# Designed miniproteins, single chains, continued (2), part 66

Each design is a single chain, and the fold is of that chain. pLDDT is the mean over its residues in the fold that is shown.

## One batch from the design tools (miniprotein)

Design m6422
Fold by ESMFold2-Fast:
Structure m6422 (fold): chain A 80 residues (1-80)
Amino acid sequence: SNEELKELAKKLAEEAKALLEEAKKEEDPEKRKELILEAEILLGMLKIILGLAKLIGEEEAAEFIDELIDELEAELAKLK
């Protein structure tokens, strides 16, 4: 359902955002890379869920997830 997909996506996006906030504060370049990689993995999961939402016709969830992906990609771009 739209609500179930939105809740799952919200949790993944919140985890990714937390990792990116930690990466911004991390002084150790190797630890920062690990945090960024973990956030990129969660972003990949969101993209898979977006594809599934589109495939099953859950348009409201797809729009919501696409917005979360855009936000995370913008944050990731600032760290590269």
Scores: mean pLDDT 87

Design m6423
Fold by ESMFold2-Fast:
Structure m6423 (fold): chain A 74 residues (1-74)
Amino acid sequence: SAKEALELAKKAAGYLVQEDYEKAIKYLEEALKLTKNPEAREHLQKAIEAAKQKDALSALQHLKKAIEILEKEI
């Protein structure tokens, strides 16, 4: 559900701030599985790609957009 995807996305943001990219990617991938919104999925995928490159700023920017989209679905 959008609410469950949102909670996992928020956890991923916390791990990105700590530069814990492995945990951030895990929670981002779980959030991606729980949303069918194409725009939210695109931003979550871009956040995963940035996190794999250890680019916390880019990952957080895409994650912020995904969170904004998911919040509008609740």
Scores: mean pLDDT 87

Design m6424
Fold by ESMFold2-Fast:
Structure m6424 (fold): chain A 66 residues (1-66)
Amino acid sequence: GPEAAAEAARKAYQDGGVAIAEAHGNTTTVGSGNYKKTLTHQSPEEARAAADAAAKAAPGVGAVYS
């Protein structure tokens, strides 16, 4: 859920200081230079909400919908 995405964003930010949270279909991928985590959701709406939560959780994290 959004909580897992927020945790992934925090870890990605600690790794590289800049990260992207991308929602694609039912998945949200949060990544920086050496960190990447993919979360699977029940719907595309949940994936987009998770990307938004990741972007709000850490400075320098951007949300992208694809």
Scores: mean pLDDT 79

Design m6425
Fold by ESMFold2-Fast:
Structure m6425 (fold): chain A 67 residues (1-67)
Amino acid sequence: EEEEKQKLIQEGVDYIGEARRAELNGDYDTAIEYYKKAKEYFEKAEDEEGVKMVEKKIEEVEAKKKA
């Protein structure tokens, strides 16, 4: 169970990496999509801290897109 949970967390982290690449390229729509995918994996892993971190990142990128 813990091993499966860690794999889900790692998948979420991998999606955060892709979201950050998209964000650095100014592709905010793609970045938001990858952060949302990361959130799904953290939710499956029941990692509340990870979910909160990703929610903050989505909000931050959405704010940049609106600016």
Scores: mean pLDDT 83

Design m6426
Fold by ESMFold2-Fast:
Structure m6426 (fold): chain A 97 residues (1-97)
Amino acid sequence: MVKNPTVVQLEALKISVAVLRSLLPRLKDEELPELAEELRKLAEKAASIEGLPEEKRERIVEALRRAAEAAAAGDKEAALAALSEALRLIEEALREL
């Protein structure tokens, strides 16, 4: 069965977010600006995913942007919470496709 391109892109995004969430507690404070840049790139990729309802896409992008801002501010706890929300939203979108 050929997978829907939207599903493939969401599954890739889910893996990236899950990996970064698992690494975040082990990162040094000096590595958080690099994480913030990577999260901004993931938000850009999420914004480019076609085939999602606009509201769902906006919520995923917003969660990733909040994670990036928290990481840039050195707030690991807020970044972890935002990444966990982004992961939940991605999983919810995958279930509805």
Scores: mean pLDDT 85

Design m6427
Fold by ESMFold2-Fast:
Structure m6427 (fold): chain A 67 residues (1-67)
Amino acid sequence: GSLPQVEVKEIEVELPGSRRPLRAKVLTVTDPATGESFTFVLFEDGGILSFDRELTPEELAAALRAR
């Protein structure tokens, strides 16, 4: 069967006033049948962001700042 491809990256986000970086996991899921990609950012505090495409490093940085 067509199983999605999943890429996982662990990142740390420095927030103003925080004593340590906030950890987050970035999951990029690609459907091998369609080539469609989805990105999920899971923050250690339970926050989640979702996108209907793969993010560039610049787009990821902008999304993290907008949290």
Scores: mean pLDDT 72

Design m6428
Fold by ESMFold2-Fast:
Structure m6428 (fold): chain A 99 residues (1-99)
Amino acid sequence: DKEKLEFEIEASLTLMSLNLAIKSAEKGDAKGAIEGAELALKNIKRMIEKYGETPELKEAKKKVEEAKKAAEKGDLKKAIEYLKKARDYLVEEIKKFLE
């Protein structure tokens, strides 16, 4: 239960960083989108270190890296698409861990 709670905290922090990046991009804030994506990458990497590199965490990491590159090029629409895909992979990871 303590391990489950620690996972839920790490997953929540990662979801919050992804949602921050998405909201910034939706507002046209490329800098905020990049900063949110960098925070999400840090959080995903920490989850990989603690819980292992699952296919879902590997794909989430890749999508956030793609989102950051899109935002750096000013393509916020593409950044939002990649961030939402990363969020979907994280949700699948959470579902697998809790079930």
Scores: mean pLDDT 89

Design m6429
Fold by ESMFold2-Fast:
Structure m6429 (fold): chain A 55 residues (1-55)
Amino acid sequence: MSEREKLLEEARRLLEESTDPGVRTILGIAIAEAERGLLSPEELRKAIEVAKEME
């Protein structure tokens, strides 16, 4: 699995496990943008880090 695919998998898992609306919004947007090719792997990693810090 590529770096991008690993990050998308991690983001999707965090989204499914999270009950916080803010975390879900950030991860949802990041996943959607990454799937459309609008978000770099670095930006996706940052979104994951922010989501983890919000918990």
Scores: mean pLDDT 79

Design m6430
Fold by ESMFold2-Fast:
Structure m6430 (fold): chain A 72 residues (1-72)
Amino acid sequence: EGEKALKEASEYAKKAVEAALAGDEKTARQYLEKAKEFLEKAKELGYLSEEHADILKQLAEKDVEEALKKAK
């Protein structure tokens, strides 16, 4: 289950970046929140430490912000 939660987080993070690159900020933010929710779930299931989950959340946020800057 923890592995599945981490996989879901990765998929949502990817979708968030893709939406951000397309200029759809609202959808990008929604997918980013879903990615964070699944990272939190992976942590709750003991698959990630708190520190590891926080780092991954920060990286996802950074990737989305950079993608939004590149959007036309």
Scores: mean pLDDT 82

Design m6431
Fold by ESMFold2-Fast:
Structure m6431 (fold): chain A 74 residues (1-74)
Amino acid sequence: MVESLELAIEVMSRLSSARQAATVAKEALRAAVDKGAISEEEGRELERRVEEAAQAGDLQAVLDVMREAKEKVE
C-alpha cells in the first residue's frame, strides 16, 4: 500500500516552501526504505535529489521526485 507516499505528496502540495516539502519528503522516503518498498540505494538517491530541489527553492521538483518514488513502490 502506497498510502504514506500519497499522503506525503498531498501534504507537500499545500506547503509554501520547498524546504518544508523536503522535510516531509525525506521522512516519507525513509519510511519507504524501512518498509522495504524501495532499496536503501534508491532511497539515498531520491533524498539527494529532494535536497538539491530544496536548495534551489523548487517545490515542483520536490513533488516530482516524490511522484517518481511512488511509481517505484509495488
Scores: mean pLDDT 78

Design m6432
Fold by ESMFold2-Fast:
Structure m6432 (fold): chain A 59 residues (1-59)
Amino acid sequence: MMERHRELVESFVRSVESWREKGYPEEHIQDVIDAYVRALRRLGVPQSLIDEFLRRVRE
């Protein structure tokens, strides 16, 4: 897998974790997650890495 794609996923995971640490409601966090998934798809990130991102941030 491309190192750049992995780094992008890690950055987005940290961003979601930061939003949760700040105490934002889960519905707002889900909107952010959905926006990040759309961004990852548009940037050509493999579905396997997008699935990994979702497993790490979704409950």
Scores: mean pLDDT 79

Design m6433
Fold by ESMFold2-Fast:
Structure m6433 (fold): chain A 68 residues (1-68)
Amino acid sequence: MEKVERGIEALRQGNVEEAARLFEEAAKDSVEKGDIEPADRGGVLAHLLGAREVAEAISKAIKEQLEK
């Protein structure tokens, strides 16, 4: 979770590479750890999932537009 927020901040600061790395790592870390508790973090999860999806879309779009 924290990595997603930090990634968004890095993106705002112009650190696109760091932001993309943080977003990708945050997504993998959350899935692997299974640390997401839907009942307790329903609202947080919804916000997190939205931010992660946008972050991944941004990272993917940038990399593909620049032709890797």
Scores: mean pLDDT 53

Design m6434
Fold by ESMFold2-Fast:
Structure m6434 (fold): chain A 79 residues (1-79)
Amino acid sequence: AKEYAKLLRRNAEAAAEAKTELEFEIAKAMALMSLSVIKRYEPELKEVAERGIEELAAATTPEEAAEALRRTAEEVEKL
């Protein structure tokens, strides 16, 4: 669980640092891949990962994506 929270925080940092549309799309794609892996292999985190995927998909700015990922990381770390 804690290692997944660290991964999601790294993805949040990458999203926040995105300066171009392409960098933002890459950061979102990497984060979606991370959340999909968590959802697949960690049954206890499935609902948290699903909400994270929905929030990330709805994010239209780097900061929104970073905030969604930071919130998901916090919830993952609590479990």
Scores: mean pLDDT 83

Design m6435
Fold by ESMFold2-Fast:
Structure m6435 (fold): chain A 119 residues (1-119)
Amino acid sequence: TADMLTEAGGIYANQGKIEEALKLYNEALKLDPNYAEAYHNLGEAYFKAGKYEEAIEYYDKAIELDPNYARAYHNLGEAYFKMGDYEKAIEYYEKAIEISPNNENAKRNLLKAKKKLQE
């Protein structure tokens, strides 16, 4: 199933096997083209590979399919932070916190991004 392929892809991605992870995520999307989690996980795989612009495009697809996907907003913030766009990072971290007020990682990253604008 699409969810099982996405889970297997996550295991490969966590091992740094990005090419294998991408293959499994793409197979999941062949089974369910509207599976927001697979787009999110494709974004994470590209992020781990240092391809932040490609990661952003996949995270954007995930939030288009699921506008309440707090984790995808948080990861958009991290990708923009890596690219030095601290204003965009703040915007997306704030959106992640709006959707998920108990997201302590997003709150810490928001503070870090705000500090970068003050430095």
Scores: mean pLDDT 87

Design m6436
Fold by ESMFold2-Fast:
Structure m6436 (fold): chain A 55 residues (1-55)
Amino acid sequence: SPIDQIEAEYDKRLAELYKQYQEAQKAGDEQKVQQVVQEIGELSQETQRRLAEAR
């Protein structure tokens, strides 16, 4: 279903962003940490919008 696809895409992208977040923290890259945090927020907001439209 469209909902299942949206959820699967969210889970995959979120896992990728968490990996980038951990790597940036280990490297002490504060700019990259802030960028990834913003991308996680944007992903969550877009996913909520897509799910609302599909339901």
Scores: mean pLDDT 85

Design m6437
Fold by ESMFold2-Fast:
Structure m6437 (fold): chain A 74 residues (1-74)
Amino acid sequence: SAEEAIKWAEKAIQAAEEGNVDEARSYLRKALDYLREAGAPDDVIAALESGLSFTVPENLIALARGVKALAESL
């Protein structure tokens, strides 16, 4: 659901802020799964998934904020 996508995106933001890149990526994958379930288009999900390769925490925070904002619009 969109609410679950928001929850996991918020967890990803917190993990990235703590410098835990691997945990942030795991939470982002979870958020993207729920975002797809909530009805986000597959091409949009694919574009966001490309950001899972980011190694800089600030970039993962930006991605997670984008996922959260998209989920809030659904």
Scores: mean pLDDT 83

Design m6438
Fold by ESMFold2-Fast:
Formats: sequence, structure tokens, C-alpha cells
Structure m6438 (fold): chain A 60 residues (1-60)
Amino acid sequence: SYVEEARRLLAPVVDPETGEAPKPVLRLAGLLNELEAGFVKEDEETRKEIEELKEEIKKM
């Protein structure tokens, strides 16, 4: 799924000992969790925010 593809981008950038991650990574993780919990719909606005966060993470 789209959410699963986005979530795979986060795995290598979170420190397993501290849980520390850059702010765009934390924001994307939070948004994906909200989508899966049903607090947010997977609509055009949400997809746009996810794509913008993915692009920011790619620049790291």
C-alpha cells in the first residue's frame, strides 16, 4: 500500500537505541500512524503532505 511504501523510507533513519530522528522523519511517522489509526483520511491533502515529507527526507 501507499502507507507501507512511505513507512519503509523511515526504517534506516531512526536510531534503534535512542529513537532519535530528524523532524521530517518524525512528522511523516506520526502522519502515517494517524492514517492507519483512522484519525486522518488518505485524501489529496494528506498524500501531498506525505510526498513533500518524502522529498525532504530524500535530501538528507
Scores: mean pLDDT 69

Design m6439
Fold by ESMFold2-Fast:
Structure m6439 (fold): chain A 64 residues (1-64)
Amino acid sequence: VDEAELEELAREAGISVETVRRALEGARRLAAAGFSEEVVKQFLIKEAGLSEEVADRVLELAGI
């Protein structure tokens, strides 16, 4: 994933680039463990504190 895309998403979401990078890593790990897109999205919203819109962007960047 391009660093500029992470910076732009972080700015739009009002969070740090580090938080976006961590969310991407978490999403990829859950998907690799066999969790569904819906479960990964709920993790991003509830545990990482992302909006639904930002969570969808993280899933897109993660290739889920």
Scores: mean pLDDT 80

Design m6440
Fold by ESMFold2-Fast:
Structure m6440 (fold): chain A 76 residues (1-76)
Amino acid sequence: ADEVLNRYKELLQRRQDALNAYDFETSAALETEITKMRGRAGGAELQAALANSSPETRAEIERMENDYREAKDKAE
């Protein structure tokens, strides 16, 4: 469970770092992995891990997702 959340956070951080470095190729590849984790196969496992996580962990993940959306909007 925690391993799923740690991997999700790692992918979110790496995607943000790649975008901030203007490495759009790496950012796009990481976005694909994040999308797979959220929707294709691991979605149920990710949702279960989030439901069992602390409010602090959920708030951290939400902040990371929002930071990426803001950075992407500025880059477009």
Scores: mean pLDDT 75

Design m6441
Fold by ESMFold2-Fast:
Structure m6441 (fold): chain A 69 residues (1-69)
Amino acid sequence: MPEEGEIRTALVRMVAALFDLLVSRNASDEELRRLLELVERLLREARELGDEEAARLAEEVARRIREVL
């Protein structure tokens, strides 16, 4: 289902935008760890489904969150 893959990609992009907002507002490590857990879950799901675009974006977001923790 193409629409399901697009929803996953959109969710990853929303998490990326939320991460940028939280970092700009000096969010707690706890909030950032919760986002990391969510994006790692999305990454695993994208990989299992062969959603390369969602997996690529999720890997990028997870890396960025880890860099600030």
Scores: mean pLDDT 79

Design m6442
Fold by ESMFold2-Fast:
Parts: structure tokens; C-alpha cells; sequence
Structure m6442 (fold): chain A 85 residues (1-85)
């Protein structure tokens, strides 16, 4: 899968989960974690850098409104692409 396809899939998954009233915070965090790990593998980014980015995203998600989560996730995935260069 190409990097852009993974980014769009991950952002869309978070947006769809946010529309559901039965979704837990844990399910949202797991979706974000999956997207970052999948993109990291596709780009060949060292696991250590991916884990640092996941921790940064999880902390930011605690501090921002849920409506802003898709935007934050997109930015994190784009940052991972920059780290692959």
C-alpha cells in the first residue's frame, strides 16, 4: 500500500469512529496507533521513531477536542513521511 493511501485510510477511519456514539476512547487510540505503525512499516522508518511519534500523538489527543483528532492524525502521519527522507 502506498503512503498516501495509508494516510487517507487512517484519517477516514478516525473520522468514521468519531461519528459513532458507541466508540470508546481506547478504540480511537488503537486506530491511530495502527495507522502510524502501518505507515512506519511501509516507509521503513525505525520502530523507535514511530513509537516516539505515537506517544506524542496520544498526549496531544488528551489536550485537544475530539473534532480536531482527524487533523492531528493527518499531521502526525505526514511528519512520519518527512522522517523517512
Amino acid sequence: MKAEEIIEKSVKEVEELLKREDVTREQLIEAVRRGLKELGKELGVPEEYVEILILRVEEALKQIPREKWPELVRKALEELVKLSK
Scores: mean pLDDT 78

Design m6443
Fold by ESMFold2-Fast:
Structure m6443 (fold): chain A 57 residues (1-57)
Amino acid sequence: MKEKKAKELEEKARELDEEAERLNRLSLETGPAHNDEVQRLAGEAAKLKEEAKKIKS
């Protein structure tokens, strides 16, 4: 049961990381306007990964 919740958190973190990377690449083309959003998404992903690791312990 805990493993399913950990997987859900890891999946969400992966989606946020992918969105952050996509936005970061877009910022290279259009300028650094998305830097704050990239940092925010990466931070959310890191928190979800940390929570998933705590559940797996």
Scores: mean pLDDT 76

Design m6444
Fold by ESMFold2-Fast:
Structure m6444 (fold): chain A 93 residues (1-93)
Amino acid sequence: SELLEEAREAIERAKEALKKGDVEAALEELRRAIELAFRALLEGEDPKEALELLEEALELLREIKKKYPDNLEAQILEGIARLVIGVANLIYG
């Protein structure tokens, strides 16, 4: 899946941005990864891989929240990722 490949690339860029302390760039890449993985789920493309990528994005968002607890964007994206994961588990088992 091209969507899942791009989502994985976005997660790797988010990790790199975090290593450099660029939280804004990391959040932009995590938003992109969540959107791409969610689109893959809606299109029925490899739900297991999409779920794994969403879980990785959730881990990175939790790391950002620990260091920047008042970052509203990280809180919103974590909520969205959790919701998408819940819906995916309900639909795909």
Scores: mean pLDDT 87

Design m6445
Fold by ESMFold2-Fast:
Structure m6445 (fold): chain A 60 residues (1-60)
Amino acid sequence: GKATRERIIEAAVKLLKEKGGEVTTREIAEAAGVSVGTLYRHFPSKEELLKAALDKLLEE
């Protein structure tokens, strides 16, 4: 759902700020409180997830 997708993006943004971009998909899923499988249902690749997180950070 939308709430799950937003939680994943927010977790990715937080971890990017804390770790300087050297974050794994597993760490993002754990921080968002979802399984890696659930994360991949919303973002088929780490690249797509990072694009969404950067968009959120830069508000494009």
Scores: mean pLDDT 79

Design m6446
Fold by ESMFold2-Fast:
Structure m6446 (fold): chain A 88 residues (1-88)
Amino acid sequence: SALERVRAVARRLEELGATEAARALLGLADFAVESGLSLPEMNRLTDAVAGRVRAEALEKVGLSEAEAEALVGEVRDAMNALAAELVA
């Protein structure tokens, strides 16, 4: 499921040491499932989480810009899949 994909990405972030980003991602997914967010709200909140992922990857984990953007891509893909299941 899309939710399982989000949880897998969050586990990967936690294992890398991006613990705040992992918690933010899980919190967003739970909120989206419980609250029935609109697509614009999902996109805005996903952008906020993606920014946190990028910041932690670069500053705390010490990943390259390319590696940080790859993680951001994984987060966006997982949240887009979840949004498609919830908004459809």
Scores: mean pLDDT 86

Design m6447
Fold by ESMFold2-Fast:
Order: sequence, then C-alpha cells, then structure tokens
Structure m6447 (fold): chain A 78 residues (1-78)
Amino acid sequence: SDLKEAEEWEKKAEEYRKKGDEYFSQGNLPEAAEWYRKAAFYYGKSAQYYLNAGDEDKAIESLQKAAEAGRRAIELEK
C-alpha cells in the first residue's frame, strides 16, 4: 500500500513538474515557480512513502527530484 501511494504521489509530482515546464517555456516565470513548488512538495511526499515501504533507492531519487524542483522554483523567483 505504501509503495502504491508513493507511486501515486510521484505521478502527481511529475504532472506538476511538466506543468511548470510548460509555463516556463511560455515565459510565465511566476506560474512556473508555483508549479515547481507543488512538484517539490509531492516528490517529498512520494519519498516519505517509499521510505515507509523500505525502498531507500526510490526515496533518495524522489528527494533529489524534490530538491531540483524546489531549486528551479527559487531560481525563477529571483
């Protein structure tokens, strides 16, 4: 169950990251930043469920994706 929940949160994070990429390509930097922040949040949620499921490798990958999405959001707000 925790693995399934981790995968569902990861899918949501990926969808939100793609939304951020779409707004970024359109030059809408504030909107892109908002979607990247949401993606970072859900990647973090996914990582927590992967960790609960005992999948440390997937948890680390999700944390790295969360950090990258969060970094992009911060860079776009400067």
Scores: mean pLDDT 89

Design m6448
Fold by ESMFold2-Fast:
Structure m6448 (fold): chain A 64 residues (1-64)
Amino acid sequence: VTITSLSPEQLKELHEWLVKEFGLSEEQAEQVLVYLALGRPELLRQFGLSDEQIEEIVRKVEEL
């Protein structure tokens, strides 16, 4: 999943959505964005996210 082409506004929207929907801290949401940019969505499991939640996040990024 590639997020490096997203606008600053889209990245802010995604960050706010991650905090709101999954109860992540600001720092955890930032790390999620880094791992998505690296193409490593499996690393999101360390934040207590399920495989289904990770798939939802990946789909959200693909829709932006």
Scores: mean pLDDT 79

Design m6449
Fold by ESMFold2-Fast:
Structure m6449 (fold): chain A 60 residues (1-60)
Amino acid sequence: MEEIEKEIERVRKLLAETQAEMDRLKSAGDEKGYARAAMVQAILEGALYFLELVKEKLKE
């Protein structure tokens, strides 16, 4: 339970960092870099969704 809460916090921090990087790449006109960052964001959002579901199940 404590471990999953730490992973959720880590993923949220990575999402914030990825969003900042995407904003930077968009401002720089780096279309290819932006596409890669968007893919990482999608993977992290999927991981966060899954971790939240597991956390909710563990509260039973």
Scores: mean pLDDT 82

Design m6450
Fold by ESMFold2-Fast:
Structure m6450 (fold): chain A 56 residues (1-56)
Amino acid sequence: MVLSEEEREKYLAAVEVLAESFSREQIIQLLMREGRLSREEAEELVREAEKRGVKI
């Protein structure tokens, strides 16, 4: 899936919020189900959030 820059930023913001209550694997599963992302895309978004300082 190809995300627009706006969609990517929205998903990154969602990962930051989800990281407060969910594990890394739970966040990946939520991104796949709700965001219709592949596992690889969901893992990439989680890694990007971690690089921005989000604790997952």
Scores: mean pLDDT 78

Design m6451
Fold by ESMFold2-Fast:
Structure m6451 (fold): chain A 70 residues (1-70)
Amino acid sequence: SVEEYKEILEKFEEDFEKLLKSDYPKELKIKGLERGIEELKKLKETAPEEVLPRIDELIKRLEEEIEKLK
């Protein structure tokens, strides 16, 4: 359902915020974010149309965070 996808996306957002604020090495943060983008792209293939913009926005945000870490 749309609700289930929203919950999944909220959890992804929380997990990525925690990762970015963590004391992990830059390389591990980048790897984690890259894996997250791959998972979000897979999620997009099965997601309802209503949540697609939010998935796209999150992918873009993670790509921007990776560039900041480089």
Scores: mean pLDDT 86

Design m6452
Fold by ESMFold2-Fast:
Structure m6452 (fold): chain A 60 residues (1-60)
Amino acid sequence: SLEEFIKKLEEKIKEIEKKIAELEKELAKNPDDKELKLELELLEGLRALLEGVLAYLKSL
């Protein structure tokens, strides 16, 4: 159902937010790590995209 899909999407966003927090802590230890910066940027981009999809689905 749409409601079940929304819940799964919210759970996925929460998992991504946890990963972002972990990478931010690692980046604080290694502030010049370009690979960590790229991973963080990609996950923040993915979170934004999924939040956009979530907003659209909730508008239906």
Scores: mean pLDDT 88

Design m6453
Fold by ESMFold2-Fast:
Formats: structure tokens, C-alpha cells, sequence
Structure m6453 (fold): chain A 82 residues (1-82)
């Protein structure tokens, strides 16, 4: 569990670096992998953060429908973390 969270956090860091370099498609892949690992670890707060970052990356690519879906998923995951 702790190892899954650590791996997910490393993927989030790499995704954030890709996002800063405007490599949005690469950032999406990294955030998707991080979200999967956070969900497996039942770290719903971490998964929510990953989906918020996914929403931002999709918005930057102009995929507003996927951005909205990712944002809605982030809110659902945040509610589970309560």
C-alpha cells in the first residue's frame, strides 16, 4: 500500500513536470497511471488530486468534455475520502 502511494506520487511529480513543459498528452498518461495506483491503495484524496490535474491537462488540449468528466470524477473521489 505505502509503496503504491510512493509510486503514484513519483508519477504525479513527473506528470507535473510534463505539464509545465506543455507536454499535455504525456502529463495525461502519467496522471492516469498515478490515479490508478492511488485508487488501488484506497488513497481517494490522492486519486482526486490526480483527476483534477487530468482535468487541467485535457482543458489545455481543448478536450473540454473529458476535462469536465475528470473534474466530476475528482469530486466523487474527494467525497469518498471524507
Amino acid sequence: MEELIKRAEELMKKGNEAFQQKKYEEAIELYEEAAKLFIEAKDYLGASTAYLNLAEAYAELGDLEKAQEAYDKALELAAKAK
Scores: mean pLDDT 88

Design m6454
Fold by ESMFold2-Fast:
Structure m6454 (fold): chain A 67 residues (1-67)
Amino acid sequence: SLAEEAKKAGEELAERLAKTAEELTGQPTTASVEAVDEKTIRITIRSGDLVQELDVTAEDVLRAYNS
């Protein structure tokens, strides 16, 4: 399904972003990705005491991954 593909792509993107952020800041950084529904992906980023959560479209995640 679109959501399943976007979740997998989002997990790879989130892992890459978390590693880059950790390298740049020296702060342990993790990211998790959840498919909220068929069209919506939720990304949660944790860096030290900072937690950020955002909802993005599955289409936007796949576009970013294929760029």
Scores: mean pLDDT 82

Design m6455
Fold by ESMFold2-Fast:
Structure m6455 (fold): chain A 58 residues (1-58)
Amino acid sequence: MEAVERILNALAEHPEGLTLEELAKRTGLSIDEVRAAVDQLEAAGLVRRENGRYRLRP
Protein backbone atom coordinates (compact mmCIF):
# COMPACT_ATOMS: atom_id res chain seq x y z
CA MET A 1 0.00 0.00 0.00
CA GLU A 2 1.33 3.43 -0.95
CA ALA A 3 2.76 5.36 2.04
CA VAL A 4 1.00 8.58 0.99
CA GLU A 5 -2.41 6.81 0.94
CA ARG A 6 -1.86 5.35 4.43
CA ILE A 7 -0.92 8.77 5.82
CA LEU A 8 -3.89 10.52 4.17
CA ASN A 9 -6.25 7.91 5.64
CA ALA A 10 -4.72 8.30 9.13
CA LEU A 11 -5.00 12.10 8.97
CA ALA A 12 -8.64 11.87 7.78
CA GLU A 13 -9.43 9.78 10.90
CA HIS A 14 -7.67 12.34 13.16
CA PRO A 15 -8.72 15.91 12.26
CA GLU A 16 -6.87 17.23 15.35
CA GLY A 17 -3.59 16.30 13.64
CA LEU A 18 -0.89 13.70 14.25
CA THR A 19 2.84 13.88 14.97
CA LEU A 20 5.40 11.94 12.90
CA GLU A 21 5.62 9.35 15.71
CA GLU A 22 1.82 8.95 15.89
CA LEU A 23 1.63 8.62 12.08
CA ALA A 24 4.38 5.97 12.10
CA LYS A 25 2.59 3.99 14.85
CA ARG A 26 -0.83 4.18 13.16
CA THR A 27 0.36 3.43 9.60
CA GLY A 28 3.09 0.88 10.40
CA LEU A 29 5.62 2.98 8.45
CA SER A 30 9.04 4.06 9.72
CA ILE A 31 9.47 7.66 10.86
CA ASP A 32 11.71 8.27 7.82
CA GLU A 33 9.01 6.98 5.45
CA VAL A 34 6.37 9.15 7.16
CA ARG A 35 8.66 12.20 6.95
CA ALA A 36 9.22 11.71 3.19
CA ALA A 37 5.49 11.23 2.52
CA VAL A 38 4.29 14.22 4.63
CA ASP A 39 6.93 16.45 3.02
CA GLN A 40 5.50 15.51 -0.39
CA LEU A 41 1.91 16.10 0.81
CA GLU A 42 2.84 19.48 2.34
CA ALA A 43 4.54 20.52 -0.93
CA ALA A 44 1.36 19.47 -2.80
CA GLY A 45 -0.75 21.66 -0.46
CA LEU A 46 -2.77 18.72 0.90
CA VAL A 47 -1.32 18.78 4.43
CA ARG A 48 -0.05 21.47 6.78
CA ARG A 49 2.25 21.28 9.81
CA GLU A 50 1.42 23.23 12.97
CA ASN A 51 3.42 22.85 16.22
CA GLY A 52 4.84 19.48 15.12
CA ARG A 53 1.42 18.04 14.12
CA TYR A 54 0.26 17.32 10.58
CA ARG A 55 -3.36 17.72 9.46
CA LEU A 56 -5.32 17.78 6.21
CA ARG A 57 -5.87 21.20 4.64
CA PRO A 58 -9.47 22.20 3.86
Scores: mean pLDDT 81

Design m6456
Fold by ESMFold2-Fast:
Structure m6456 (fold): chain A 57 residues (1-57)
Amino acid sequence: SALREQALEYIEKAKADPKDEEAIKKAVELLQQLSPSDEALRKEFQKVLGELGLKLA
């Protein structure tokens, strides 16, 4: 889906530049919309947040 594709793009941007607050914010927003139905994206999101020292809650 378009949302899934956008979430992956913003996750990659956040990985490339952890100081890109807009990319992190967009990834979080999109993954919150997708998290009930896409476990693989949720796991990737948790991994990226862990690397950045952030938490989901």
Scores: mean pLDDT 69

Design m6457
Fold by ESMFold2-Fast:
Structure m6457 (fold): chain A 99 residues (1-99)
Amino acid sequence: MEEELKEIAERVKKRYDEFAKRLESLGYPDLAELVRKAGDLLAEATIKAKTPEELRRISVLDTAFALLVVGLLIDPSEQNVADTKKALEGLIKELEELL
């Protein structure tokens, strides 16, 4: 794959690891693990992408994952934790189907 896609993938992994560390500090290690898994899958999908359509789909999923995590960091209520976990699991499944 192109060097540019590898650089983007590395930035994605770093960003999601930083999100995961913040979740761990709030007492949500299971969510942190899901967030790291999402980052790893997004990075893998980015490296494997061969068409502009695939990159667009990855971009939409990345935005959805990032907004869910940011929303949780703003309001880490029990209900928002449960809803975010379910949504993240659904997006992870969709991303795995793209690989």
Scores: mean pLDDT 82

Design m6458
Fold by ESMFold2-Fast:
Structure m6458 (fold): chain A 67 residues (1-67)
Amino acid sequence: EAAELLALGNALKAQGKLAQAAAAYTKALALDPSNATAYNNLALTFKELGELDKASAALTKSIAINK
């Protein structure tokens, strides 16, 4: 389920559907909050949306999970 949402997010991001991609990554993280890759992908998606504060917060979470 979390893996399916990550794959959906990746596909949506590749299509330029950034808001939908962010929603898919957020749902994946609700199921698996320790997934550093999902936080990193969410951060890149927020950066492309111009949501820099949200991108920074997501990147910080990704780094913290990776020690």
Scores: mean pLDDT 81

Design m6459
Fold by ESMFold2-Fast:
Structure m6459 (fold): chain A 61 residues (1-61)
Amino acid sequence: SLEEILKEQMDIGARLLSLSTKLIVARKTNAPQDEIDKLQEEIEKLQKKLEELDKKRQALL
């Protein structure tokens, strides 16, 4: 349903904000590149999921 899609988009948005903050901290503290890469991979996966949810939402118009 549209409501379920919107709720999931909100949840993913909150997770992306949290992960983006962690990525900034990791870069500022010169964390190992593999840790930075893992954070970026997680962010990219969530962004892809958000795009798929947006497509599903558009299909319900």
Scores: mean pLDDT 85

